# Designs tried in a protein design run: designed miniproteins, single chains, continued (4). Part 17

Each design is a single chain, and the fold is of that chain. pLDDT is the mean over its residues in the fold that is shown.

## One batch from the design tools (miniprotein)

Design m12554
Fold by ESMFold2-Fast:
Structure m12554 (fold): chain A 107 residues (1-107)
Amino acid sequence: GKEKAIRLLEESIRRLEESIRRLEEGQRTGDVDLVLEAIREAIRALLLAIDAVSEDLKKQLELIGFILRLIGEEWEIEQGIGDVARAIETIREAIEFLREVKRELEE
C-alpha cells in the first residue's frame, strides 16, 4: 500500500543521508574501511527503495542504475583509484530521486 511505500522511501533516504555522513568522516580520517562500509550500506538502502517502487519498472531501473554506479565506485576505491566525493554525489542524486518519488506518492 501507499503508506508502506512512503515508509520504505523515508527509511531509505534516512540511511542514505547517514551513508553520506560516514563517507565524509571516512574521507576526513582516511578510513577506507569506513568508506567501503558506508557505500555498501547505501547500496542496501537503495535495494530497500526498490520494494517501494515494485509496480514502476522505470523507477526500478533508475535505482538499479544508482546501485551499479555505487558498485563501480566501491571497486575503484578498493583499487586505490576511486574518489569518495563521486560516491557522495551519486548518493545525493539518489536521495533527490527518492524525495521526488515520495512527493508523487503523497499527492
Scores: mean pLDDT 89

Design m12555
Fold by ESMFold2-Fast:
Structure m12555 (fold): chain A 65 residues (1-65)
Amino acid sequence: GRERVDETLARNAGRWLSAAEIARLAGVSVSTATATLNELVKAGVVEKRRSASGRTLYRVNEMAL
């Protein structure tokens, strides 16, 4: 669940990843990854951006304390 998403984000700090990529790396459903990522965006821990291709990407800033 959430712990696997948190571990995956920590291991990929500073990289822009889609919810589907994070779900695959964490071994969770896309729905679980998306819900967790939206909570982390709300908390200011994760940045959310839309690419030119319309994909939603997420990133943990390496300078986030």
Scores: mean pLDDT 77

Design m12556
Fold by ESMFold2-Fast:
Structure m12556 (fold): chain A 72 residues (1-72)
Amino acid sequence: MSLEERIQEYEDLAVRLYILAEEQGDTALAQELVERTKALNEELAKMSDEEKIELVEREIERLRRLIAQVEA
């Protein structure tokens, strides 16, 4: 999967989690997601493509876990 596909997957999952957090009234989770996404974009700007893929994959895994927990 390309770096662009990984970034798109992250964005799709982040939007989904944000909507779920707002629907549940979890303002802390929604705020953390916004702050963490901003930090991720800042870190990605200074990384190599290989480092970007590794970081984005770790963040995707975290989002998937959080979504599963919220949907339970």
Scores: mean pLDDT 82

Design m12557
Fold by ESMFold2-Fast:
Structure m12557 (fold): chain A 64 residues (1-64)
Amino acid sequence: LDLKQTAEALKKSFPQYSFSDSYLQSLFDLADKDKNGLLSATEFSQLLTFVSVLKPKSEPPSSS
């Protein structure tokens, strides 16, 4: 899954959350262990679990 596919899947899976492009990019970058711009099925599943545990904001603060 590329960033665009991941963003669409996240928005569809969690319609109750508001996702900014910056937030989606940050989530994608965190899940993309290979840094190749693609998520495996395993990485995407981990991302879904991560998002389901957190209460995401549209504009999260930058990490230190």
Scores: mean pLDDT 73

Design m12558
Fold by ESMFold2-Fast:
Structure m12558 (fold): chain A 57 residues (1-57)
Amino acid sequence: MEEARRNARLARERALEGQSAAAGAGVHEAGKLLGIKVPFDPSDAASVAEAADALEA
């Protein structure tokens, strides 16, 4: 879904900005829209960005 991919992209950008909590919420929401659960560490910006990239692709 386009909305899920957009949410994943925004989450990745927020992770790069150091907003890991908001990025983690975005990854969770995108995963719900796609019906996919991607494990990630919300305290690790790199882990959140990797999860967001997986959901966007």
Scores: mean pLDDT 68

Design m12559
Fold by ESMFold2-Fast:
Structure m12559 (fold): chain A 65 residues (1-65)
Amino acid sequence: SAALGVQFIRYERDLTLSSLKDEAVAAELDARFDALIARVEAGELSLDQAIAEAGRLVKEALERD
């Protein structure tokens, strides 16, 4: 369901943000996750596409941290 997909994305966000050491990287990632969730809720992006994009954002944030 859409609700379960969004909850999974939020859970991944919380885990990733808690592990990041650079506050600027964490703030940028948090804003990008908020935008991603909003796009899913607006019907602009599928949950599968949003999950894939969330994984990409996490990887890039961890590489920059």
Scores: mean pLDDT 80

Design m12560
Fold by ESMFold2-Fast:
Structure m12560 (fold): chain A 88 residues (1-88)
Amino acid sequence: SLGDKAIELANKGVKLAEEGKAHEASVYAIQAGRLAIRAARNGDSENAKKVGELAIKAGQLAMEKGDTEGGQLAINVGKRAIEEAEKA
């Protein structure tokens, strides 16, 4: 499902951020958050909220490790995923 794929990408983003791969982490987190928004709109609010929280975490870590722009975008997309999940 879209939600399952979003969870996989979000977990990869967090792992990459913890490894110091800031830019790659941001890319995965942003992609995960975008899929989570789509999953929420298809009724998968639980996975969308979880992915949003993981994307925010990965984005914050990515900013700390040098990708300020990508990390901030990941945080913003993660917040949007949570907002879409809460509307359902």
Scores: mean pLDDT 89

Design m12561
Fold by ESMFold2-Fast:
Structure m12561 (fold): chain A 82 residues (1-82)
Amino acid sequence: MQKEASQKRNDLLNNLSQNTKTMNDMFNRYPEAGDLAGEAAQSATKEAWDRAIEEAERLGPEQGEGVRAAREAYENFRRIVG
């Protein structure tokens, strides 16, 4: 586990870069979803992300999917940092 941590961290950093590009493409199409995801990331709580997803789904199913993708990218980032 400990010996593999640095190697897995590098893989997660590459995945984070790819996820960030995917999120940017989605949020350029749906800026309201981008704003919701940004607020949830700043709060860094499960409850903030759950609320952001619910609010985005009220805007539309594509917006909800966008915020869910942002949450997964954020959770991957936290695995790298934490």
Scores: mean pLDDT 70

Design m12562
Fold by ESMFold2-Fast:
Structure m12562 (fold): chain A 55 residues (1-55)
Amino acid sequence: SEKEEQERKLLEQMKAFAESKGIKVTMPVDPEKQTEEDMDAYIEVLQKLQELLKS
């Protein structure tokens, strides 16, 4: 769905952002291979990391 596509893109961008700042992120190498529940959990973690970095 549109929401799922947006969430996956956001996850990828946020992971890249966090890693570019030297933060290690434990998440699937390919987000599309994971369940939506896993994706939601990883997105939440990455959102918190992104907010922390922007603080």
Scores: mean pLDDT 63

Design m12563
Fold by ESMFold2-Fast:
Structure m12563 (fold): chain A 87 residues (1-87)
Amino acid sequence: LEKEITRAFGLMYYGLALLLIDKGDFEGAKEMAIKSGELLVSTGEKEDIEEAAKLLEEIAKLMEEKGAPKEVIEELRKAAKEVKEKA
């Protein structure tokens, strides 16, 4: 149950990141995406850790397509790489 709730919150933050990208708030979207990844990694489940890495890379790619600052994209890709190393 606790892991299921944590996973749900992780996915909620991912959804918030997508909404903030649509608004052009790339800093806010980065914060929400990283929080999503942290929550998914915190479950300790390999599947959730793999999902976290995938979602962080998807957010970075979407931000790049939307013209986000290079530093924001680099921080997200670094976070995705760090998460992949834990899977």
Scores: mean pLDDT 85

Design m12564
Fold by ESMFold2-Fast:
Structure m12564 (fold): chain A 135 residues (1-135)
Amino acid sequence: PRVLILVTDPSRLPLARRIAEALREEGFETEIRSFAAVPGRPELAYRDVLPLLPDYDVVIILDDDLSAVLGVLEAAAEAKVPAIVVIPEDKVTPELLEAAKRANATVIPYTPDDSEDELVERVVREVRRKLAAQA
């Protein structure tokens, strides 16, 4: 299976690399792609991400910008690719939860006090669950 990790903030690249390494240890082909998020413009994230998704079995969204996350979730729903959103707990809004429910996506909130190792483990576990549900 192929997993795509989408990152808009360069500060999240170290976490994205740790998730990618853990997924590769499980035998999953994992690619990290960066894209520029434009605040308040979810349609730009949708436009840029939608053509990429058919090549992947799961997409992970590692982003702090709600508009970018909403656009990627719409693209994932359209492409029928299961999505996992990894986002700070204070960015979890009713709008995000509604969009995730429509896209059949899982939201993994995190806090600054969370262990990075435990966060990586939660993400890997959710990827395995999404892929098992497709079999």
Scores: mean pLDDT 83

Design m12565
Fold by ESMFold2-Fast:
Structure m12565 (fold): chain A 100 residues (1-100)
Amino acid sequence: SSALEELERILEEIRELMLEMETASPEEQKKILERIKELVERARELLEELGDARSAALFRTALRNVEKAIESEDREERMRLLDLAGAGVAHAYALARDRL
């Protein structure tokens, strides 16, 4: 479906942005995290439209971790929270891909 193709594009962009976080300045990290937040919210909406409530719930958990990372003043805490969000996104995508 076109929604599944959009989800795949969103997840590739999230992956690229996560790699950019490793070398980014604190100011750049906040901007990257805000973009990741937008993409995670869009992925959640798409999964809800497709009827995958379980994968959507996992994206909601990832979203909370991204929001906490944005609010964090500590680089190590931001990266830790992003790693948790990334693991959740990867798990949610694997479940969605296998079911849709």
Scores: mean pLDDT 84

Design m12566
Fold by ESMFold2-Fast:
Structure m12566 (fold): chain A 90 residues (1-90)
Amino acid sequence: SKAEEYFKKAIDLLKEAIELLKNGEDLSTVKEKIGEATNYADQGMTLANVPLEERRKLFNLFIEAYSSKDRQEMIEKLKEAIKLLEKLLS
């Protein structure tokens, strides 16, 4: 479905963001990728009629990652977001 395509795109962008963080790339570039992933995830959740509580959990992980200056904290939050998105695909 289109929702599954959007979730897969969000997951791919988050995996790219994690790789950029591991490689010491500039945080502004990383945050741009997180923003793109957030947009795809939000569109997918709307199309799939994901419940509000699940949307809020994922949204909070994106906000925490986006607002952080700690690379390790960002990686952990993005990994949690990927796991939640993968559950939406199953």
Scores: mean pLDDT 89

Design m12567
Fold by ESMFold2-Fast:
Structure m12567 (fold): chain A 75 residues (1-75)
Amino acid sequence: MMVLEITALAPISPELQKKAEEIVEWWRSRVEEIETLDDAQRQVARRELAAEVGRKASELQQETNGKLQFYVYYE
């Protein structure tokens, strides 16, 4: 399973912390959906997921002035 981890390098506001947690939960739900697909559909969905998380990560990084680290790994 693909896992997304977001780590704060410095203190962030509770509101920004909640946004980070919402992105991680959204990622988990999307990965679970993708794992139920055929191989061809799964490859397309993974590319779309990577693009969408890139957009969400960029927005949150701007709000935190780059205080977050994003990791995607296979478990």
Scores: mean pLDDT 80

Design m12568
Fold by ESMFold2-Fast:
Order: sequence, then C-alpha cells, then structure tokens
Structure m12568 (fold): chain A 84 residues (1-84)
Amino acid sequence: ADSLKQQLFQLADQLRELLHASDLVDQFKQAVDNQDFSRAYQLLDQFRDLALQTIHDPDRLKQVFAILEQMDALIQQLQQLQQS
C-alpha cells in the first residue's frame, strides 16, 4: 500500500510541474491520505479538464494523459488492497 501511494504521489508531483496546479495536487494527496477515492477521481477529472484548457503542446498533453492513466490504475489497486 505504501509503495502504491508513494508512486501515486510522485505522479501527482509531476502534474504539479506540468499543469502548475499546486492546490489541486495538494487536494489530491489529501483525498488519497483520507482514502476518499471518490474525491480523488473527481480531482483526476479536474486535472484532465485543466490540461485540455491550458496545454497547447500535443507532446506535453500526451505526457499529462499518460500520467493520469497511471494514477487511475494506482487508485484502483489501492482500492482493491483496502477491500481485500
């Protein structure tokens, strides 16, 4: 669990740099720490919307979407471990 959460937080920090979205990243980390996965998913949607609004470089946009897909997968793994 700790390793998955660490990977999630590292990916969230990459979004902080790519999107300049420190407040959203901090909210995401707090949601994960509180095991509020519903809010974590809402924040992933907000990252996606922000990327579409602010990123005009297609390569950077692909990087953000790849990070979001990895984050989604890690949240699913954390939920499965919690339910096990």
Scores: mean pLDDT 85

Design m12569
Fold by ESMFold2-Fast:
Structure m12569 (fold): chain A 70 residues (1-70)
Amino acid sequence: SRIDELLKQLEDALEKLDVKKAREIIEQLKKLGRKAQLEVEMLLGVWMVRAAVLKDEEKREIISELLEEV
């Protein structure tokens, strides 16, 4: 699935803190419709929880900003 491929690329961008790449992938996923948008929101939600558990404030801030853009 194109959605699954883009979500995998989004995870890689988030691991590398490549915010520009993450934004580009999110925009592509948004163009694929509401189902893809919800998948992005769910993925970012999981990453937000992970950042909170690890006390990674920089990653939490980045994920929070990306969630507002979805």
Scores: mean pLDDT 86

Design m12570
Fold by ESMFold2-Fast:
Structure m12570 (fold): chain A 72 residues (1-72)
Amino acid sequence: MTVSISFPEGLYTVNGKEIGKGSMTITVTDNGTVTVTFNIVQEDKGERITRTIVYDKDGKVVSESEEVTKLP
């Protein structure tokens, strides 16, 4: 079973540091893998930044990726 939790757009922080405005989606699979996706819009550059971090069942980072996409 896969569970997906989405947070509304806002200002997000990690360890008290602001990481930007955007949205966050957390997806948890039945094997305990957690995928966290951040979507940050930089309208001044016409770009969207998507960062994805995958944690294993023990909370360790297994993979991390960042993608920059041009806005319409």
Scores: mean pLDDT 68

Design m12571
Fold by ESMFold2-Fast:
Structure m12571 (fold): chain A 81 residues (1-81)
Amino acid sequence: SMNKELQELGRRNRERNQKLKDELRRKYEQTHDPIIGIRLEIMDKMDAAARAIENNNIEEYEKITIEINDLRRKEKALRAA
């Protein structure tokens, strides 16, 4: 059914994202690259933003979105240095 296909797609996407996080964490532990550190923080805040939306907490979602945008600006600045 379409609902089972969507659930399976969601599971695969979560597994892929977790694998990417684990790979980035290993690289960060080896290199202490501040860009990787910021990318990991962004990924954690994106997960928190998704939970805020699921809980209909718009105020928390907006706060987290501002924090993500600030981290993305910091990442861009570090890449340009």
Scores: mean pLDDT 84

Design m12572
Fold by ESMFold2-Fast:
Formats: structure tokens, C-alpha cells, sequence
Structure m12572 (fold): chain A 99 residues (1-99)
């Protein structure tokens, strides 16, 4: 089961990476991909550790700040993309410190 979850998260990262790379600034796409990779590592560890709270928080970031970042990149709103990425990276760091 964990191996299947790991494979699903790898596929999700590839899909998100393609979306970010196709819709914007290559530098911001790279930074966004690195942030999502860290977030998916947190999600995997939370699932492995059966930490439902951190799992929920990581899933919420994927559904909110990651989606907002992708939308900002697609809209060419560089200022909003940079602000959303900063908030996302801050929340990722807070979750990493709780693991």
C-alpha cells in the first residue's frame, strides 16, 4: 500500500511539474516544483507515520496554496505568484519542523 501511495505521489509531481512548466516563468516554475516536491515528501511521511493532522494540513496546502500558485502562473501575475510561493514555503517549513 505505501509503495502504491509513493508511486501515486510521483505521478502527481510529474503532472503538477508539467502544468507549472507549460504556464509560466521557468524560474518560478522550478521554485514551485521544488516546493511541491517538499510538500509531497511531507504528505508521504505523514501517511507512513499515520499522522492524520499533518496529512490533512499537507492536503489542504495542495488544494489551496498550490492551486493559487498555479493560477497566478497561468495568469502571468508574477507578484501574486511570488507572494503565494513565499507563504507556501513558510507553511511547508512549519510542517517539516513538526515531523
Amino acid sequence: ELEKIKKALEILLKVISEIMESSGNPELAKKGIEAVERLLEILYKAIEQKNEEIKREAQQLLLTLVDEYIQALQDGDIEKAEQTLEELEKKIKELEEKL
Scores: mean pLDDT 87

Design m12573
Fold by ESMFold2-Fast:
Parts: C-alpha cells; sequence; structure tokens
Structure m12573 (fold): chain A 79 residues (1-79)
C-alpha cells in the first residue's frame, strides 16, 4: 500500500540520519550541515508525498545521498 511504502521510506530516512550522525566526527562542519540540509529537504518531500511515485522519487534521492555520504566517508578514511 502507499501508506506502508511511505512508512518504510520514513524508516530509511531515519537510518540515513543516523549514518550521518555517526559520520559527523569524520566530516567538516560545512560538509555535515550540507548533508543535514539535504536530509531536511528529503523529509519535507516525503511528508508532502501523496502518490507511490512521489515516495519512490524520494527513495531514489535518499539512495543518491547515502552513496555520496559513503563515498565521502571512504575518502576521509583514506587520508
Amino acid sequence: SFEKKKILAMFRYLALGGQLDVAKPLLSEEEYEEFKKRLDNLYEKLKNAKTTEEVEKVIEEMLKLEKELNELVKKKKEE
């Protein structure tokens, strides 16, 4: 159902927020705030989503953000 998919997307959002918080000591303040701002924008899009297609678009954006965060964390570890 649409409602179930939206709830599961919300759990993905919460998990991504947790990943960002765990990564915070490896990031600059500017890098952290940029990811946080992008997460806040995704939360607003998810909150306002009225169709399955809109929820799926937010999930795709969350997956892109997670990939970028993981790539940045990997670069910081290779310093």
Scores: mean pLDDT 87

Design m12574
Fold by ESMFold2-Fast:
Structure m12574 (fold): chain A 96 residues (1-96)
Amino acid sequence: SSLTEELARLVENKAPREEIDEVIERYSAALTEKLKKGSLADEEVRAILRQQIEDLRAAGGNEELIAQAEKALDAGDYAKALFYLMRAALEALERK
């Protein structure tokens, strides 16, 4: 996808974190809109995001970012939850 290509270029070029976070935020907002327009109930969306949190924690993701994702999810802010989850996933990939 264009996002995957954009993120790959930013990481390869050692772009500032603020630029990477801006791209992730834009994508998280777009994905949240698609989830709201889909046939998934709120409870199903929450369950999917909770599973992603558990998967990232099991993979040794950043606990601070995961905790922020959990807080956002509990507040019903799915865009913010997705932002922190994507950020934690990217950081975990960079640590290898």
Scores: mean pLDDT 72

Design m12575
Fold by ESMFold2-Fast:
Structure m12575 (fold): chain A 61 residues (1-61)
Amino acid sequence: FDYSVFDDGSHLLSGEELMIAHKKAIELGLSTDDTPPIVAYLKLASYATLQNKKLSEILGK
């Protein structure tokens, strides 16, 4: 799958931001601890889009 569809800065994520997104995705039931952090981030971003919310609102940024 081509990650360029999310190419508004996701490729510049720090490891810290990926860990925060990973934990949030697990809390929301979108991912497990076995899910790679970048995949959890993508699931969280898709969830935000489907809920008509900004990803920053879900991450608290």
Scores: mean pLDDT 67

Design m12576
Fold by ESMFold2-Fast:
Structure m12576 (fold): chain A 89 residues (1-89)
Amino acid sequence: MSEEEFALEAEAGVYEIKAAVHILTAKRYEQKGDFKKAAEHYREAAENYRKSAELYEASGTPQGRRNAEVSRQGADEAEKKAEELEKKA
């Protein structure tokens, strides 16, 4: 792995962690019945997962491509959850 490939994958990992923190925050708001704030955090999670996927793809490595697919799935799931909660808000 080149330093450029490593830097892209490392940055992608940071966005993945940011997405996970937003998922955790969204679940806490759901438990409190604040569906509007929960949906906003699921939307933020989806955006961070999409950014992570772009950076993993940009690395051009086989591992980056696998990680990009996982991040895209995370984004799709977060978007669906946001849409469900927006209907309850």
Scores: mean pLDDT 89

Design m12577
Fold by ESMFold2-Fast:
Structure m12577 (fold): chain A 95 residues (1-95)
Amino acid sequence: SMNLEKVRVEASATMAYLNIRELVRELLKQGKITEEEAARVLEIVDKGMKEIDEALAAGDIDKAVEILEKMIEEVQEELLRVDPEAPKIILPPKP
């Protein structure tokens, strides 16, 4: 069902968003990243979430999944650039 696949992608994207924001908050609290570095990560996430919403609104589930995977990869790369010991972001289960 297209509706079930959409709901799964929306849930996966929401969970990734919440987990990344919580991780950024914790890294800031620990002094492991700067406010500027945190802002860069959040910009990647905000842009990715907007593009996921647009793809889902257009009914393009495959594109929404591709954008979600790219968003998580870009966040992971940015975190590793600032802290080589940064925790690995776990990809949500494939919808």
Scores: mean pLDDT 82

Design m12578
Fold by ESMFold2-Fast:
Structure m12578 (fold): chain A 64 residues (1-64)
Amino acid sequence: SLVERIEELRRKYPGGLGPLIRGIGTLLSQGQEEVAREALELIEQGKFVEAMELVRKALEELNK
C-alpha cells in the first residue's frame, strides 16, 4: 500500500527527504491519494524538488 511505502521511505531517508515523505503521509491521511501518489512517483524518478513543491502547495491548500 501507499502507506507502507511512505513509512519505509521515512525510515530510510530521515535527512533531506524526511519532511517531504512526512508531508506525503499527511496528504494521504487527508484523502489526497492522487497527490501523494504523484509525489512518490516524482521522488522515485529523482525529481524530489518537483515533489517537494507539489506536496508543499497541497498542504498549504488543506490548511486554508
Scores: mean pLDDT 76

Design m12579
Fold by ESMFold2-Fast:
Parts: structure tokens; C-alpha cells; sequence
Structure m12579 (fold): chain A 80 residues (1-80)
């Protein structure tokens, strides 16, 4: 089972990549792509806050949600 620290690192990397995708989309004038990247960055950032605040009892559920969002971000990047 992944640790809180491992998932936090993966969330930080996913957020960084979404911000980079957002900036690139804006440079290219692709407003729809920029909005999608921004929305994913916001969701990942909220998941990061939830992960930092999670109790031991809530941690497995919060990790599962974070992993689902990381997967969405990875799939989004593959479509670029």
C-alpha cells in the first residue's frame, strides 16, 4: 500500500505537469485545453490538502481518491 508521503510526491508532480500543460495551452490559444488543465490542477490541489489533513482512519479512502485523480491527470497528458 502506498504511503502518504509517496502519494503526496505523486500529487505534487501531477500538479506541476497540469500547470505546465495550462501554460502551454494558453501560449497556443487553446482556451478549452487550458480550462481542462486548470480544473485538474485545482482538483489535485484539493486532494493534496485532504491528504495532509486525513486521519489514520480516513487515509485509505483519501489515498484512493488521490490515485484516481492522478490517473485522470496521466490520461489527460497522454491525449496531448
Amino acid sequence: MPSREEVLERLNEAIKKMVEAYRQALKEGNVELAKKAFDLAVELSKARVDLLRASEQDLPEVIKRAEELIKKAEEFLKEL
Scores: mean pLDDT 85

Design m12580
Fold by ESMFold2-Fast:
Parts: C-alpha cells; sequence; structure tokens
Structure m12580 (fold): chain A 95 residues (1-95)
C-alpha cells in the first residue's frame, strides 16, 4: 500500500522522467544528454530503493513501456542509443 506522500512523489517522478527524456531526445549537446540520462537513472534507483516491491515493479514496467515507445519513434541515433541503454537498465532493475 502506497502512502499519499509516496503516490504524490511517484507522480512527480513520472513527470520529471518524461521531461528528462524530452531534454535528452531534443538536446544537441552530448553533455546535456548524459546529464538527463544520469538524472533518470538516479530517480529509478531511488524508486527501487524506497518503494514497496510491487509498486516499484509496476512503475518500472510503465517506464520501460514508455522507453520502448520512445525508441520506436526516435530518429536521432545517439538519442535512440541512450534510450536503449535506459531500457536495458530498467530491465536489470526488474530482474
Amino acid sequence: DLSREQAIQLTADSIRIAGLMTDMRLSTDPQEQERAQQEIIAILDNIKATLPADAAQSFLQSVLKSLQKAIEAETNPLAQQRLQQLASYVQQLLS
């Protein structure tokens, strides 16, 4: 069971991840892309570490689905590679 505070934080984390994915996909600066990728990883690590297992798994599966859709739509090779790296990381977190 998620607390109200945990549910609010998950919503904020979801919005933050979506914004960082957009930054990564639209940025022409490799350093900015790497910063966005590292911030997403930090959010995912915190979710796995702090939430009940069922809630963390459900959220990570949702993020994985979002990443897979983004990969299919992505035409920038570097952004696509970074999205694939994130998808692989999420799959490792789900193991």
Scores: mean pLDDT 87

Design m12581
Fold by ESMFold2-Fast:
Structure m12581 (fold): chain A 87 residues (1-87)
Amino acid sequence: SLKERLEEKVKELTILVIVAADQMKDEELKEEVEKLTEEIKASNYDKEKLERLIKVAEEVAEKIENEELKEKLLELIKELKALVEEQ
């Protein structure tokens, strides 16, 4: 189902953004993403909140020096964007 795919991709993207935040030593970003993920879940995967997560992930992908992690982030961002368009 669309909801199950959204839940899976949000979880995967959130984990990678937290890993990126840890590598960047950015505790504020980590807290922001954890809070946003709770808000997404509480809102039943609301489109506006999903778009906020995508924007945060795009900004992280632009800043991260780890090329492999950047590529994985960009792939998950693309996948989540496609799922949001199906809503």
Scores: mean pLDDT 86

Design m12582
Fold by ESMFold2-Fast:
Structure m12582 (fold): chain A 74 residues (1-74)
Amino acid sequence: SREEELREELEKIEKEAEELYKKYPEEFGDQYESIKGIIDRARTLIDQGDLESAEKLVRKAKEMVEQMKKKMEE
């Protein structure tokens, strides 16, 4: 289901953000905190059945992780 897809995507985003934060805590502390907040809100929206709003937050969190990854490759 779309709900399951969104939850799986959030779990992947959370794990990637955690790995980056563990490797570079000084660089990514603030971004990791922000991503955790977005993930928590997205999960709450999924629980409430607001999949449209949840999907927007999943997209935002994914973009933030991609920005973190890009910063370390530059």
Scores: mean pLDDT 85

Design m12583
Fold by ESMFold2-Fast:
Structure m12583 (fold): chain A 84 residues (1-84)
Amino acid sequence: STEKLARAIGLALRALGALWAGDGRAAAEALRELARFVEETFGEAGRPAAEHFREAARLAEAGDFEGALRHLREGLRALEEVLA
């Protein structure tokens, strides 16, 4: 649905903005919320994307923003496969 897509995009943009600001805590919160939303919305099909978003959250909390961004991109790629 348009509302579900808008929510996923909003959470991803919130995470990206926090990573660019160097706010690891805010990035991790947005990434964990995105992971939960994707699993609740897509079930098993969303699991690969959700796993990448959780790993991105761990890396963001550790201050590895490059690693967090990489996993955010991989999670979004996995989510694109579900939406196709």
Scores: mean pLDDT 87

Design m12584
Fold by ESMFold2-Fast:
Structure m12584 (fold): chain A 84 residues (1-84)
Amino acid sequence: SAAETLKEDLKKLIENAEELAKLMVEELGAEEAKAALERSVEAAKKGLDELEKKGEISKEEAEELKKLLEEAYEKLMEAIRKLE
């Protein structure tokens, strides 16, 4: 399902947050990496709301995905900040 695929993708992001943050900072610099992360999270939240409204994921699945997205955001942001 779409929800299960997204959960696995977010879990992978959380697991590899330090490596991904390093890559982002190496390619973009810390300030642009933070800005890119903020934009990506905003877009992802809107995408989850859209999937829920269309009935492609349940409200419960959307809430679980948003929690994982918040965790991914926090870990990535902390990792980027440490590289400043």
Scores: mean pLDDT 86

Design m12585
Fold by ESMFold2-Fast:
Structure m12585 (fold): chain A 77 residues (1-77)
Amino acid sequence: DFLKQKAYEEGYKEGKKLMKELPEEEADKKVEEKVKELEEAAELARELGAEGQAELIEAYKKGFLEGYEEEKKKKEK
């Protein structure tokens, strides 16, 4: 499961970076935009029969949200 793990790791790094670099309100908006893009891309991949690609997008999204949430929790101080 190398590709899924890498997708998750890349998402995790990007989510953390986004929350670190921006004020919380701006980061929240960017996260919502990115999640919408990822959801649309995963749905399109499934419609095209590209289930493996959809799984990679979902793994990235999971990492992205998790990394973002961890940094948000730290930034609340």
Scores: mean pLDDT 81

Design m12586
Fold by ESMFold2-Fast:
Structure m12586 (fold): chain A 100 residues (1-100)
Amino acid sequence: SEIEKLLITAMLFIIALSAEEMLLRSAIKQGNTEMVKSRIENLEQLIEILKEIKKKLEEYREKETDEEMKKEMQEVIEKIDKKIEESRSLIEEAKKWLES
């Protein structure tokens, strides 16, 4: 199922964002400016991928007639939105750190 693949892919990229967030926080703590820049770039790329996955999930949800599947897709969309917001907040903090 294309929907099942999108749901699995979304969850894997949410995990990848969490891992990159941990690495970014570590790089800031260590004062490694080049690693901070690299982790920001990786986070920005992962956010764009999750935005595309979200768009496809929203398109499938619009056409879905099964209420249980609609609910599952909506829950994953909400997890994507929350994770993107958390990652963007951390990127803003990291950019401010780079300016200091």
Scores: mean pLDDT 90

Design m12587
Fold by ESMFold2-Fast:
Structure m12587 (fold): chain A 58 residues (1-58)
Amino acid sequence: SIEDLIAQIERAIASGDPLEMGITIGVARIYMTVLDVKDPRLLELLRRAEERYRELTA
């Protein structure tokens, strides 16, 4: 569900692990591509995860 995906992204951000974040971002993007998901909470969380991932891998 979208709620499960949101929870997974939040946990990945909280972990601070670039590998976990990279995998979770990839899975979320595939999910959104397959399903036309327009949930603004999910979009904002993905934006934050991608921003955090860039910080950790810079």
Scores: mean pLDDT 79

Design m12588
Fold by ESMFold2-Fast:
Structure m12588 (fold): chain A 102 residues (1-102)
Amino acid sequence: MEDIKEEAEDVLKAIERYLASRGKPLTREELERVAEGLLQFIRDAIERMKEAGATKEEIKEFVDEILSRFREILLKHGAPKEYVDELIERLKKEIDRYIDEL
């Protein structure tokens, strides 16, 4: 659990460093690629948390924290709010479905 949280922080920091290295706003395609990478990490983290005995509630709380921080990073680096909100809602819906199927 603690190692997974540290990995999540490293992934979010890597995303923020990538966004900060760009002197211009990301395209929608670039934002989708970043989101796909985060989604893959989250899916792998969910499986590991389940194997470690985490409840669905604990997993959902972990995911909500990651998505909230991801949203703030995207907004901080100039991504359009309407697109960010739509993207986060899509990711949360997909992840919640995945968790419910566990």
Scores: mean pLDDT 82

